# Designs tried in a protein design run: designed miniproteins, single chains, continued (4). Part 92

Each design is a single chain, and the fold is of that chain. pLDDT is the mean over its residues in the fold that is shown.

## One batch from the design tools (miniprotein)

Design m15402
Fold by ESMFold2-Fast:
Structure m15402 (fold): chain A 62 residues (1-62)
Amino acid sequence: LPSPEEMGEELEKLGKEAEKQGNYYLASELYRHASYAYMSAGDYDKAAELSERADELLKKHK
């Protein structure tokens, strides 16, 4: 299995792609999963950043 950090990086990349395509719900979900992966890796700052990003996308587009 990939490391939690590697999973976080890939999920963040997929989230950015979904956001570019205007799929804000999918982007929000991907950013939340990336946040959890970064928390598991011990990167709490990155996890908080992505969690806030996910919430902001839903507030602006739902």
Scores: mean pLDDT 82

Design m15403
Fold by ESMFold2-Fast:
Structure m15403 (fold): chain A 65 residues (1-65)
Amino acid sequence: LSALEKAAIGELQRDLGLSREQALEVVRLAKAGRVDEAAALLQERGGLSPERARRIAESMAAALA
């Protein structure tokens, strides 16, 4: 994992209460450009609204590209 990927995993764990495994999956999906799937996991695992989940997923995809 790159330094940016490790930072994103840490933020998802601290800010959204995701497990390391859940955060890693979200980061991998975002890095692959699978924004809709990353947003869905943020909703299911992080308890985020659809609009917040999509915003975070898009931001991560842009940062990790």
Scores: mean pLDDT 82

Design m15404
Fold by ESMFold2-Fast:
Structure m15404 (fold): chain A 68 residues (1-68)
Amino acid sequence: MSARENLERALELLRSGGDRAEALEYLGQAVKESKDPKLKEGATEAGEALLRGDVEAAIRHLEEALAA
């Protein structure tokens, strides 16, 4: 699975109120697989937002990373 696909799956989970731990796992894979600094940064920032409980910020970071 590509970094972009991992970010899209994480975003879908967060938007649907799905499992946040599963979303974090997809974000971790995106960071490992991405050679694109914007996708890697977006995944990292979204993961940090989720760890502090800020789902809305995590969604925003993923939307911005995927739009770039």
Scores: mean pLDDT 83

Design m15405
Fold by ESMFold2-Fast:
Structure m15405 (fold): chain A 91 residues (1-91)
Amino acid sequence: VELAVKAATALAQARVARALAERTGDEELRRLAEELEARAEALLAQLPPEDAALARAAAEATAAAVLATPDPEEANQIFRDGLAALRAALS
């Protein structure tokens, strides 16, 4: 469970950072996205394929919801809720 949640966290953060880097041209956000993507892929590679698929789906859905939310507090809550839902699904 912990490894899958860590993988999803890194992947969701990577997707958000990449989208922001593409919108702004920020090279630091691009570097952060690349580092987080590498971390996520390394963690996902350690999971069973079904758990990796669930972690990817949760991360992509969470990142999309965060990016659609302009309020930083609401975005943070969506991020927390998405990861909590993944943890519950894997327990």
Scores: mean pLDDT 80

Design m15406
Fold by ESMFold2-Fast:
Structure m15406 (fold): chain A 87 residues (1-87)
Amino acid sequence: SPEAQAAFNKGLELYNSGDLEKAIEEFKKAIELDPNYARAWTYLGQVLREMGNFEEAIDAYKEALRLDPDNEAAKLNLANTERALAA
């Protein structure tokens, strides 16, 4: 939806400017508007991982991969985050 994409784009701008907490809010808004928005789930996982919220990042990457199983970046980041948490 246009509204979900607008929230996602705002999240990207905030992520690029280093405003990680506000980026998370906007990616979550995009997901609330469109739960099938695989890219929003992937970027939510990336920001959560960067903030050290590994369990929430794993959940977001799993949802991204449920929606888009061919996402190599999400697959790699999920595996690396799970290994870090298990160690």
Scores: mean pLDDT 88

Design m15407
Fold by ESMFold2-Fast:
Structure m15407 (fold): chain A 58 residues (1-58)
Amino acid sequence: YLEEGKRALALGDYERAVELFEKAIKENPDNKEAWKLMAEAYRRLGDTEKAEEYEKKA
């Protein structure tokens, strides 16, 4: 999920990236990289409030 999410993010598929990073976080909530990438995906979608929330958890 994490690697698929990174690929989606690189391709500009931000909605898919969010979905994949959600699954990565569910599998391993201690993976700070997944939280950070989720914040980046939300920032790319223009959801700055959610981006800040996930960045704080990373």
Scores: mean pLDDT 79

Design m15408
Fold by ESMFold2-Fast:
Structure m15408 (fold): chain A 73 residues (1-73)
Amino acid sequence: SDWQRDAENAGKAIPELVKRAKEAAEKGDKQTAVRLLVALYLYEITARFAGNDELAEQIRKAAEEVEKLLEKA
């Protein structure tokens, strides 16, 4: 199903999105950091609806780290 393919692609995309979001937040690119943060939360929701609670929790923790960096920027 499309959900299975999206889940496989998410496993590859998530680490890259997290890296880009943290980098954008650290250098004060708030617009890019917020866009990537929204994408991370959409992946978290998708993972939960797919029944992958472990992946959803990993994404949530990464998103919270990005938010913490944005608060300092």
Scores: mean pLDDT 79

Design m15409
Fold by ESMFold2-Fast:
Structure m15409 (fold): chain A 100 residues (1-100)
Amino acid sequence: SMEEEKEIEEVKKEIEELEKKKKYNLDEQIKDLKTEKAKLYTKLGLIYFVEEKYEKAVEYFKKAIEYDPNAKIAWEGLARALYLLGKEKEAEEYLKKAKE
């Protein structure tokens, strides 16, 4: 019946609203996990940097910034690694962001 179709549409709308709320709650709950992952990726970037594996250092510093855009050490490390790879213009851009 048309009334049953209306109830199905209302239930679907409630599910969509719960999925939206669950998405916001999930983002809040995993904030600490994102910060922790950023710290671990920064550490990997620093290890590869010390080993003079600058391409891998760049990869891991970029991952750290993806998880935590406020990871200043990762921004500085990324800029330094890019400079050592001869990517001076790209390095200057990231160094500018690290000073903020």
Scores: mean pLDDT 78

Design m15410
Fold by ESMFold2-Fast:
Structure m15410 (fold): chain A 90 residues (1-90)
Amino acid sequence: MIRERSAVIEAPSLDEAIEKGVQLAEELMREAAPDVARLEITERYVAPDGTVNLLLRALDADGREIGSAAVTVTPIAPGKYRVEVRVVVD
């Protein structure tokens, strides 16, 4: 199953925008897979324009992989970021 969510957020820094993007991924993953215990960032790429791409692994309480997530954070204006989240549950 694939679920997607996007939002435009205001944040004082890119790091805080990334934190909000990860929080949205956690919320969307819990909606798709209630047994999720945590998300772990497996890959991070930062483009020269400040666009951040994250790949995350979803784990249950026993440490088994139950899905994945992708988070893209794009600076669109000073203090404004587009956050795009995609969650995949097998």
Scores: mean pLDDT 84

Design m15411
Fold by ESMFold2-Fast:
Structure m15411 (fold): chain A 75 residues (1-75)
Amino acid sequence: SETIKFIEKAIKEVDSMTKEQLINKLKEIADKLEPKYPLIAEVIREMIELMQSYDEEKAKELAKGVLNYALKKLK
């Protein structure tokens, strides 16, 4: 419930964040998910690694994708 709300808020804020802020937010989400959903946390961490090599626009699109994926798996 609380984690779902946190992810929903992150999705709404993606376009207002810098790439660095977005990566840090995804790390925080992965850390929150890891105890109960380690496989979802792992997917997020792999996407963070890909985002490091992408430009800001591509990184934001990837972040939206992975956040929506996580949200779908939690609902």
Scores: mean pLDDT 86

Design m15412
Fold by ESMFold2-Fast:
Structure m15412 (fold): chain A 54 residues (1-54)
Amino acid sequence: LSEEMRRDILRALADIEASVVELFKKRNPNPSAAEQAELAALEARIAQLREEAA
């Protein structure tokens, strides 16, 4: 894969995962401690994908 194509794929994956996080927050306005931990893990993964895409 070209470096540009690799970055495009990683950006697309990060955007999809970010949309899932937003949907989770909308459906769970009062998240439990466990749900907050899951959200933090997903957000960390999204940040990692975006770093890879940069």
Scores: mean pLDDT 80

Design m15413
Fold by ESMFold2-Fast:
Structure m15413 (fold): chain A 58 residues (1-58)
Amino acid sequence: MEEEIREKIVEGGKKMLEAGMPAEAVLQMARKEAEEANLSEEIKEEALREVRRYAEEL
């Protein structure tokens, strides 16, 4: 399953959040990247959920 691409998107999002980017902007970019990579809706939602949780931890 598209797990490798999902992991890359999540890690990229985490790095952007750590660099001080707004969570909304990071989530928007992650969503676009997932759409361009043709990820399923389920995997896309998982990636966005992980990025959002990480933003809540910061």
Scores: mean pLDDT 80

Design m15414
Fold by ESMFold2-Fast:
Structure m15414 (fold): chain A 86 residues (1-86)
Amino acid sequence: SERERLLREALEATRRAGEAIEAGRLEEARRLLERAAELYERALGEDHPLVARTLFALAQVERELGREEEAEELLARARERYAAGR
């Protein structure tokens, strides 16, 4: 199904993002996590825990890139999604 395709692509993007983080390729990790968040939102809805977890990971990458304001915005969004998904 389309939903299963989106989930497989999101999981692959998340795994590749983890590899990029370990290698210090933070801009690549940022793009992959942005893609994963989009795919999880489309497949599962904005309030799903996987979306919140992906946004937390993206915030950490933004902080490592020196983008503190972007990281704070992402953390706020992640906390809101997590609270809504309970």
Scores: mean pLDDT 87

Design m15415
Fold by ESMFold2-Fast:
Structure m15415 (fold): chain A 53 residues (1-53)
Amino acid sequence: GSAIRAALRRLEEQEKAIEKALEKYKNDPEFVKDIEETRKVLERQRAALEAAA
């Protein structure tokens, strides 16, 4: 439905922001680790939304 489509669009914007932050701060291992954990959360959210669609 439209709600799932809107959630996926927001998720895509968050994924783009995370990828940019990861590239910008790639030399900070603690920051990279925190971003990678956030990226895993977004991947789980995407899988759940795609399974619900």
Scores: mean pLDDT 80

Design m15416
Fold by ESMFold2-Fast:
Structure m15416 (fold): chain A 119 residues (1-119)
Amino acid sequence: MTVLTESGGGTVAEGGSQTLTSKISGPFEGLISVSWIQETPGRGARGVAGLSGDGKKKSYAERVKGRATISMDKEKKTVYLNLNNLEKEDTGVYYSIASVLVDGKVHLVAGQGTELTVV
């Protein structure tokens, strides 16, 4: 079973930068994509960035475009989300979600999240 473990949250000053990390454990061969979502009280869950399982295709939400970079280290089975020029709106719990193909069906696997607070 694929498991995602997020880290790298904390309290950061507005205008600063932070790298969030998602470590992927278990089967990697069926990985279709990994996405980061931000959950914020009163605003719900919103997409931040996405990466294809081969690491070649990337997507970004308009609000973070130019400030976010998503990347993957295949050997380390780790996905990174680098956020620059942080805004108070970037405050929230960040979850990684993997789409994995198992027995001809797509399954969504979510991590437990990492909290980022911009002050």
Scores: mean pLDDT 85

Design m15417
Fold by ESMFold2-Fast:
Structure m15417 (fold): chain A 56 residues (1-56)
Amino acid sequence: DAAQKALVDSLIKNGTKAIQELARANAAAPLTVLQQKVLDLGVKEGREAHKKLLEK
């Protein structure tokens, strides 16, 4: 749906923080298939971006 698509776009754009929050949400309640896919795919990319942000 549109809300899920917007959330996925936000995860890609804002990376690590959203991915970490999504991971916590997944622990508390099941995520949609789309959200879990973006979490899996975005983990590497998000961690890289977060590492840069954290250091700079």
Scores: mean pLDDT 60

Design m15418
Fold by ESMFold2-Fast:
Structure m15418 (fold): chain A 142 residues (1-142)
Amino acid sequence: SSLVEAIEYFRKKLSEYLDSFGDSLLPKGDHEVPYSTVRDALEAAFKKLIEEIEKNKDNKEKILEAFDEFIRQLLGLLGELSDEEIDFLIDMIKLIEDKELALAILESFKRHIRAAVENGIISEETAERAIKKFDEAKKSIE
């Protein structure tokens, strides 16, 4: 499906991006995590998302539930989103042919980003930057 193809595009771009850091460590509160560990955890999250979409291809509610869980995991693993990571997310959403589904996924990302600020996972500055880019993307999809 175009949805699985969009997710595989994001998966590939994010994996290549994280691999570019090599042996570097991602700051995670009071500790540091290798980017390779983050990438491997994200690969597991992508696999689960794709499996749930393939099982529920005719059920938009179940697809949105699968994305909701994936977004929680993604934000927890990445923390402070870079511009590159935000741009990959927007590119993925723009590849989704079902505009209603694309907009619902975009709104889910915005909601989870706001929740991530409240929970101290990302800064207000990072959230403002991401939400602004998502709002600009929404106008191009509508």
Scores: mean pLDDT 86

Design m15419
Fold by ESMFold2-Fast:
Structure m15419 (fold): chain A 92 residues (1-92)
Amino acid sequence: SIEEKIKKVKEEIEELNKKAVEAARKGDLEKAQEYLKKAAELAKKAVDELEKLGAPKSLIQKFVSEAIGEILRAIGEVIDIELERRRKEAEE
């Protein structure tokens, strides 16, 4: 169903966002950016697939809004982790 596809894509985006944060904690910003980019591309592909399945515009808009919110939160976390790392390096 359309709802099952949305749920699956949201779970995949969440996993990519989690991997981005984990990569940032390990100091691998390039890998963190790659995971965030993959999450954004997955969201774009999901919108195209949902439109082809005839999903209502309101449902697609809700999905896009939620996906943007989750990715923005992950970007914020990655930035905070990098700032904390730099502060610790500056203290020594």
Scores: mean pLDDT 86

Design m15420
Fold by ESMFold2-Fast:
Structure m15420 (fold): chain A 68 residues (1-68)
Amino acid sequence: MLTQEERDVILKEVVDRAVAAGLTPEQILRLTKAVLEVIDEGEKQGLSLEEVRARVEATADRLIAQAR
């Protein structure tokens, strides 16, 4: 199970990327919700930290690329 510290680090990295990419607050909120859902599903499935990080990165990459 991921610790709160590990979750906070992942979330901070995603938010920092979104801010650097110029996303609006609404887009950042949607990205944050999607990332938290990926973390929760990964934990339910018993995925490792590395597997969860990979899925989070893939989700962030997709949603940041789709932001206008």
Scores: mean pLDDT 82

Design m15421
Fold by ESMFold2-Fast:
Structure m15421 (fold): chain A 66 residues (1-66)
Amino acid sequence: DIEKVKEAVEKAGLKALFAGASAETVEKAVREALEYVEKNKDKPAEERIKGAVEIIEKTTGVKVEL
């Protein structure tokens, strides 16, 4: 379900922003995470969410707990 994946990405981005990541870094992280989701359309939603969250964590330097 694409909606669940997008919601998880948005939630992870907001958590990184609230933890002190800059808006520019969060925007970049969310874009990279959504690109990963699009390229991995054949993977289960849970794997896409996990990969997207890992990208947000790496780009922002913030550990995200969902």
Scores: mean pLDDT 81

Design m15422
Fold by ESMFold2-Fast:
Structure m15422 (fold): chain A 69 residues (1-69)
Amino acid sequence: SAEAEAYLEKGKEYYEKKDLETAMKYYLQAIRLDISNEEARKEAAKVSKEYVKEYKKPPPWMKYPFVPP
């Protein structure tokens, strides 16, 4: 949906700013609006990997049911 796409793009903006937690919040909202949006799920996985690389710890959003492992 257009709304889910807008949240996805907003998440990408925060990812570019290295604000990984805010980027994930927008990606999770995009997934909640359109669970079939594979792009949002791929971007969420990408942010999770980047968080572990940067902070050497599991991301705080790992328990959210809409983000694939």
Scores: mean pLDDT 74

Design m15423
Fold by ESMFold2-Fast:
Structure m15423 (fold): chain A 55 residues (1-55)
Amino acid sequence: SPLEESLARLERGIETLRELIAAHADDPEFVAILNEQLARLEEIRKKLLEKLKKE
C-alpha cells in the first residue's frame, strides 16, 4: 500500500531525527528546532495511521 510505504519512510525519518537530537544534545537551540520538526512529523504519522485504519 502507498500509505504503508509512506508510513515506513516517515517512521525512518522520525528515528533519524531522534538520533540527530541525541547527537546534538549540547546545542539547545538546534535541539529546539529539531523538536519542532519531530512534533510535525508525529502529527503526520497520526493522520497516516488514521487513514490506514479505514483499510
Scores: mean pLDDT 84

Design m15424
Fold by ESMFold2-Fast:
Structure m15424 (fold): chain A 85 residues (1-85)
Amino acid sequence: KEKYLEKAIEYAKKAIEYAKEGKLEEAEEYIKKAAEYLKKVDEYEGEITEGMARLIIGVYKVIGEEEEGLIKAAELIIKKAEELK
């Protein structure tokens, strides 16, 4: 359990780094990987968190703040992973 939560946090942190570097596609890929690890621990919480992350990314992309949306989505995954510890 803890190993998967640590992986979720690790990949979400990498997503934040990629987003800050302007590597938005890589950031989104790492957010998806982080969410997959959450689902391995708690399928229901993982699905909800992934859905919310995708919504945040979509909304921020529409308003032209794509980097900020990716960072907020990754932060949501980190927060949920810490809560599930």
Scores: mean pLDDT 85

Design m15425
Fold by ESMFold2-Fast:
Structure m15425 (fold): chain A 77 residues (1-77)
Amino acid sequence: SAAFEEKVKKYLEELLEEAREQLKEALKLIKDEELREKIKEILSIKDPEEFLKKLSELLKIDPEFFYKKAEELALKE
């Protein structure tokens, strides 16, 4: 239903905001300049879908992981 899709979107946005915060904290601890520049570029992305894609590439995970997690949170509401 449309209501379920809106819940999934809400939880996805919350998960991505949490990920942004964690990346900002990690950036303070990272000494490798090449990795720092990659993280800064990812953090500069304002589009949630593009951010998710680049974050997933950095972490070497399937972007579907975040969608599945958001769906699980929406189902538990």
Scores: mean pLDDT 82

Design m15426
Fold by ESMFold2-Fast:
Structure m15426 (fold): chain A 70 residues (1-70)
Amino acid sequence: SLEEARKNLEKGKEAFQKGDLKEAFRYYSKALEILNDLPATPEVLKLRDETSKLLAEVIRQMDAEEAAAA
């Protein structure tokens, strides 16, 4: 549901604020999965765009940590 997508997005934001990139990735990925299964209404499209941008940011930070550890 749209509400479930929003709850996962919120949990992802909380995890990101705590520096838990893996937890943020998990929640943002789940939110995007739910949003992709919903009809493409303007509200859903806006949340897909927001979630995709947040997920991309988490991935970039995870990639940077991987590169630094190598």
Scores: mean pLDDT 82

Design m15427
Fold by ESMFold2-Fast:
Structure m15427 (fold): chain A 59 residues (1-59)
Amino acid sequence: KKEEIKRVLEELIRKTMEILKLAVKKAVEGKLSEEEKKRLEELVEEARRLDEELRKLLA
């Protein structure tokens, strides 16, 4: 349980940091490339799934 919580939390933090970097880039540059847009959508979906997994582990 503790090892699983640590793994999920570390992965969630990593993906959230990448999402933030892309969000900042979009805000500063006004746009993302098509590849960056697709990556952002994938990261948001992955982060959502990890958040759900983390909530279940903490319950």
Scores: mean pLDDT 82

Design m15428
Fold by ESMFold2-Fast:
Structure m15428 (fold): chain A 86 residues (1-86)
Amino acid sequence: SKLIEELQKLIEEAEKENDPVTKRLAEKLLELVKKFQNGETVSKLDLDILRGMALIRLGVAKITKDETGERLATELIELIDEFEKL
């Protein structure tokens, strides 16, 4: 799955850049994607919470002028949106 590959890449980048918040959120999204692929029900509430946390991370990165954190959080939000379209 392209989405799984992109999420694994984001997790590796977040670890390399020492962004533990984006890493944990991307890992949670990866778990939800794997559940969906296995035919398990994924809660819309879980996705909404994950999006909210990602938006908070993006806001913190913008306020602290963390350009790398802003980019990684933005990529996470894009992957959440891609997953919701499935």
Scores: mean pLDDT 89

Design m15429
Fold by ESMFold2-Fast:
Formats: structure tokens, C-alpha cells, sequence
Structure m15429 (fold): chain A 95 residues (1-95)
């Protein structure tokens, strides 16, 4: 059902938030700058995979409400925001 798709989208957002937090924690626990960069790159790659799956699920919804569309847009923007934050952190580590 579309409710099952929405639940999967909510689970993907929760997974992305957890992955973002774990990536930042790993960076904080790591002293080697090169290893920090690798950790951030892996986090970015995995978040991009989650975003792609999220976008695929969004495209599968044909009869969504306006409220659902607003939630999907907000969640997609949140995922993009998490990726952007890690990309900024990577640039700082490369300086």
C-alpha cells in the first residue's frame, strides 16, 4: 500500500540520521586526518544511496495527499542537507 511506501521512506530518513550521527562520531574519535576524510567520503556515499532509494519511492506514489507531498519534500531536503554538511566537513579536512 502507499502507507507501506511512506513507512519505508520514514525508515530511510531515520537510517540517514543515524548514519550521519555515526559518521560524525567516527570522525571525532579518529586522530588521523586522512582516515577522517575516508570516513566522511564513506558517509557521503551511503547517504547518496539512501537519497536515491528515497527518490525512487517518491516516484512510486501516484495518489499522495498534499500533506504527504509536503512531508516527502521536507524529508528529501533534510537528506540533501545531511549530505551537504558532510561535504563541507570534507572540504575543511582537505585544507
Amino acid sequence: SEDDIIKKMEELLAEAERLYAETREKVAQTSDPEEKIKIVEEGIARLREILAEFQKLMKSIKNGTREQANIFTANALRLVGLITELEIEKKRLEE
Scores: mean pLDDT 86

Design m15430
Fold by ESMFold2-Fast:
Structure m15430 (fold): chain A 74 residues (1-74)
Amino acid sequence: MVKLTPREQAVLDLLRNSPKSVVSNAEIGRELGISPATVSRHVRRIMEKLGLKHLYELQIDRGIELLEEAVKRV
């Protein structure tokens, strides 16, 4: 199984459990008390670890759905 850092896991949990269909890096950063740039780095690392190739998709509705499916496979 892929191992996520605690911060990467927190970002992933917010993406999965957000009440919104679209979650921005700014929103995740606000919830975790980190900058949007730091969130973007964590998102990139999560996608690399889960085998996702399309970084831009993680920041839109399709990216969230693909991340959910990737989590089920891992």
Scores: mean pLDDT 64

Design m15431
Fold by ESMFold2-Fast:
Structure m15431 (fold): chain A 70 residues (1-70)
Amino acid sequence: MKAEVEGTSAGNASVEVESRDGEARITVTLNGQTAEAVLPIREGEDEFTLEVVDPASGATATARVRRIEE
């Protein structure tokens, strides 16, 4: 799996992805705050998008996750 930030209203944003047991664990960091999501890896899906919002600042980020064969 590979993840990247496509758009953000924050001054800094980063995204990380870990794949385990058929699930993708996505960690998004916005202005030093972290949000996590766990999504099932479905057959036939090569790419999906996740939007995250920091409730303290209202900052948003869109993370793109793409399946890459290792």
Scores: mean pLDDT 69

Design m15432
Fold by ESMFold2-Fast:
Structure m15432 (fold): chain A 57 residues (1-57)
Amino acid sequence: GQPLKEKIFSDPELLQKFIEVLQYALENTNPRATDWKEQAQQELEEAKQRLQELQQE
């Protein structure tokens, strides 16, 4: 995998920032980017699940 992506998904602080940025992008960026928004929304759900796992430890 990509080292940067792995680092983001391993650090709760970075993961929280990633979730916030991605959520803002989904709400405020180009409404015509439907495919990107679907992929971003799926990634957002994965990130939220990972954050919960990290916070439970």
Scores: mean pLDDT 74

Design m15433
Fold by ESMFold2-Fast:
Structure m15433 (fold): chain A 70 residues (1-70)
Amino acid sequence: SDENLRESEEIGQQYQNTVQQSKQLTEETKKLKEQVEKDPSNQQLKQQYEQTKEETEKLQEETQKIRDMA
């Protein structure tokens, strides 16, 4: 029946979306890290980097969890 195919497609889409989001956040975090290294006295950049890094780690964990379920 097509039900198993639909469920597989939904999991696949969710996985692809989290992978894309994780990649984008990882690139943003990397850019922020470079900015912080060039201006280490800028507390706002440090806070933004730490926040984005934490969000990236959470998405990577979620992506791995989805992968393990598939």
Scores: mean pLDDT 77

Design m15435
Fold by ESMFold2-Fast:
Structure m15435 (fold): chain A 68 residues (1-68)
Amino acid sequence: VEELFEELKRLAEEHLPAEDAERLIEAVENGDFETALQVVEEALRRGAISVEAAVEIAQLIKRLEEAS
């Protein structure tokens, strides 16, 4: 679980603007996976993240939700 969260944090910080990455990480820490996915979707709509990175991050969010 901790390794999945660290990988999510790394990908979010690498591929998302700092404010979006921070918001996504905070949402996941609070168990708010719906908000975390909305952050990714919003960033994708703005063109702030690639489709490939968005899919990878969304899959990690889903794995963390299933592990909770």
Scores: mean pLDDT 82

Design m15436
Fold by ESMFold2-Fast:
Structure m15436 (fold): chain A 85 residues (1-85)
Amino acid sequence: SSLLEEARKHLEEAREALEKGDYETAIEHLKKATELLLKATSDPGLATLIRHTGEQAIRALEKGDKETAKEHLESLENGVLFLES
């Protein structure tokens, strides 16, 4: 799916920005990745989980909580793998 490929790219860009301490850029890429993942799923339960996880990652970055942001980012990355399977 082109949506999943674009989501993965945005998650990779979010991770790179996060590692550089550019949390504003990381937040923008997380928003785009979350939107693309939501478009890639028709499962309401999975959609709720994706929305929640994306929101938690963004809030962590807004607080400067790098470790919590990384955990939620990994969850979104696993979501891409699940949807690709």
Scores: mean pLDDT 87

Design m15437
Fold by ESMFold2-Fast:
Structure m15437 (fold): chain A 73 residues (1-73)
Amino acid sequence: MDYSELVAYEVGLLSSDSPELRLFALEVLKAVAEKHPEALLANPALMPALDRALSDPDPRVRELARELLEILG
């Protein structure tokens, strides 16, 4: 499976006006990070998107972004 297309799509969803879509994107990215962290780290848009998610108005989005960053180191 080519995870680069999946990661790019999910990173795009982090810019959605829907908190449920942003949550869904973070859950998918977290699952990829636990098995293939290299696929996430290869995408230069990931870290800027996660930095923005740490300041998200939804506390669930902020929590998942923090957990994902902890998995990535």
Scores: mean pLDDT 84

Design m15438
Fold by ESMFold2-Fast:
Order: sequence, then C-alpha cells, then structure tokens
Structure m15438 (fold): chain A 70 residues (1-70)
Amino acid sequence: SAVEELIERAKELVEQNRYAEAYRLVKEFLDRHPEYAEELLRLAEELAKQGDGRARDIIYFARLHLGEEV
C-alpha cells in the first residue's frame, strides 16, 4: 500500500539520521492524503509494538504534524 511504502521510506531516512527529511516526507504525504492518517498511525504503532524503534519516530512525526500532543 502507499502507506506501507511511505513507512519504509521514512524508516530508511531515520536509519540514516535524516530526521528533517523523514519528517518532511511524512508531513507532505499527510498533507496530500489526510485520510491515511489513522492507517499510518495504526501500522506504525503495530511495528513499534513489534520492536521497530524507527516506527516510533514516524509516529512522533505524524502526531507532530497533526497538532497532537507528543
């Protein structure tokens, strides 16, 4: 899915310590597709629960973009 592809790309940027680019990628995706916000958070939270620390950074970026408490 587009959401899964975005998560993998963002994880790659985080792994490379390119946090600003990872945040921009997540922000631009959700600006274009606000309807995917719930799916993105659900999938990233599932990955984080399975031990993927990079998924936690994606959750942080998404919540920051949505104006939610981080």
Scores: mean pLDDT 85

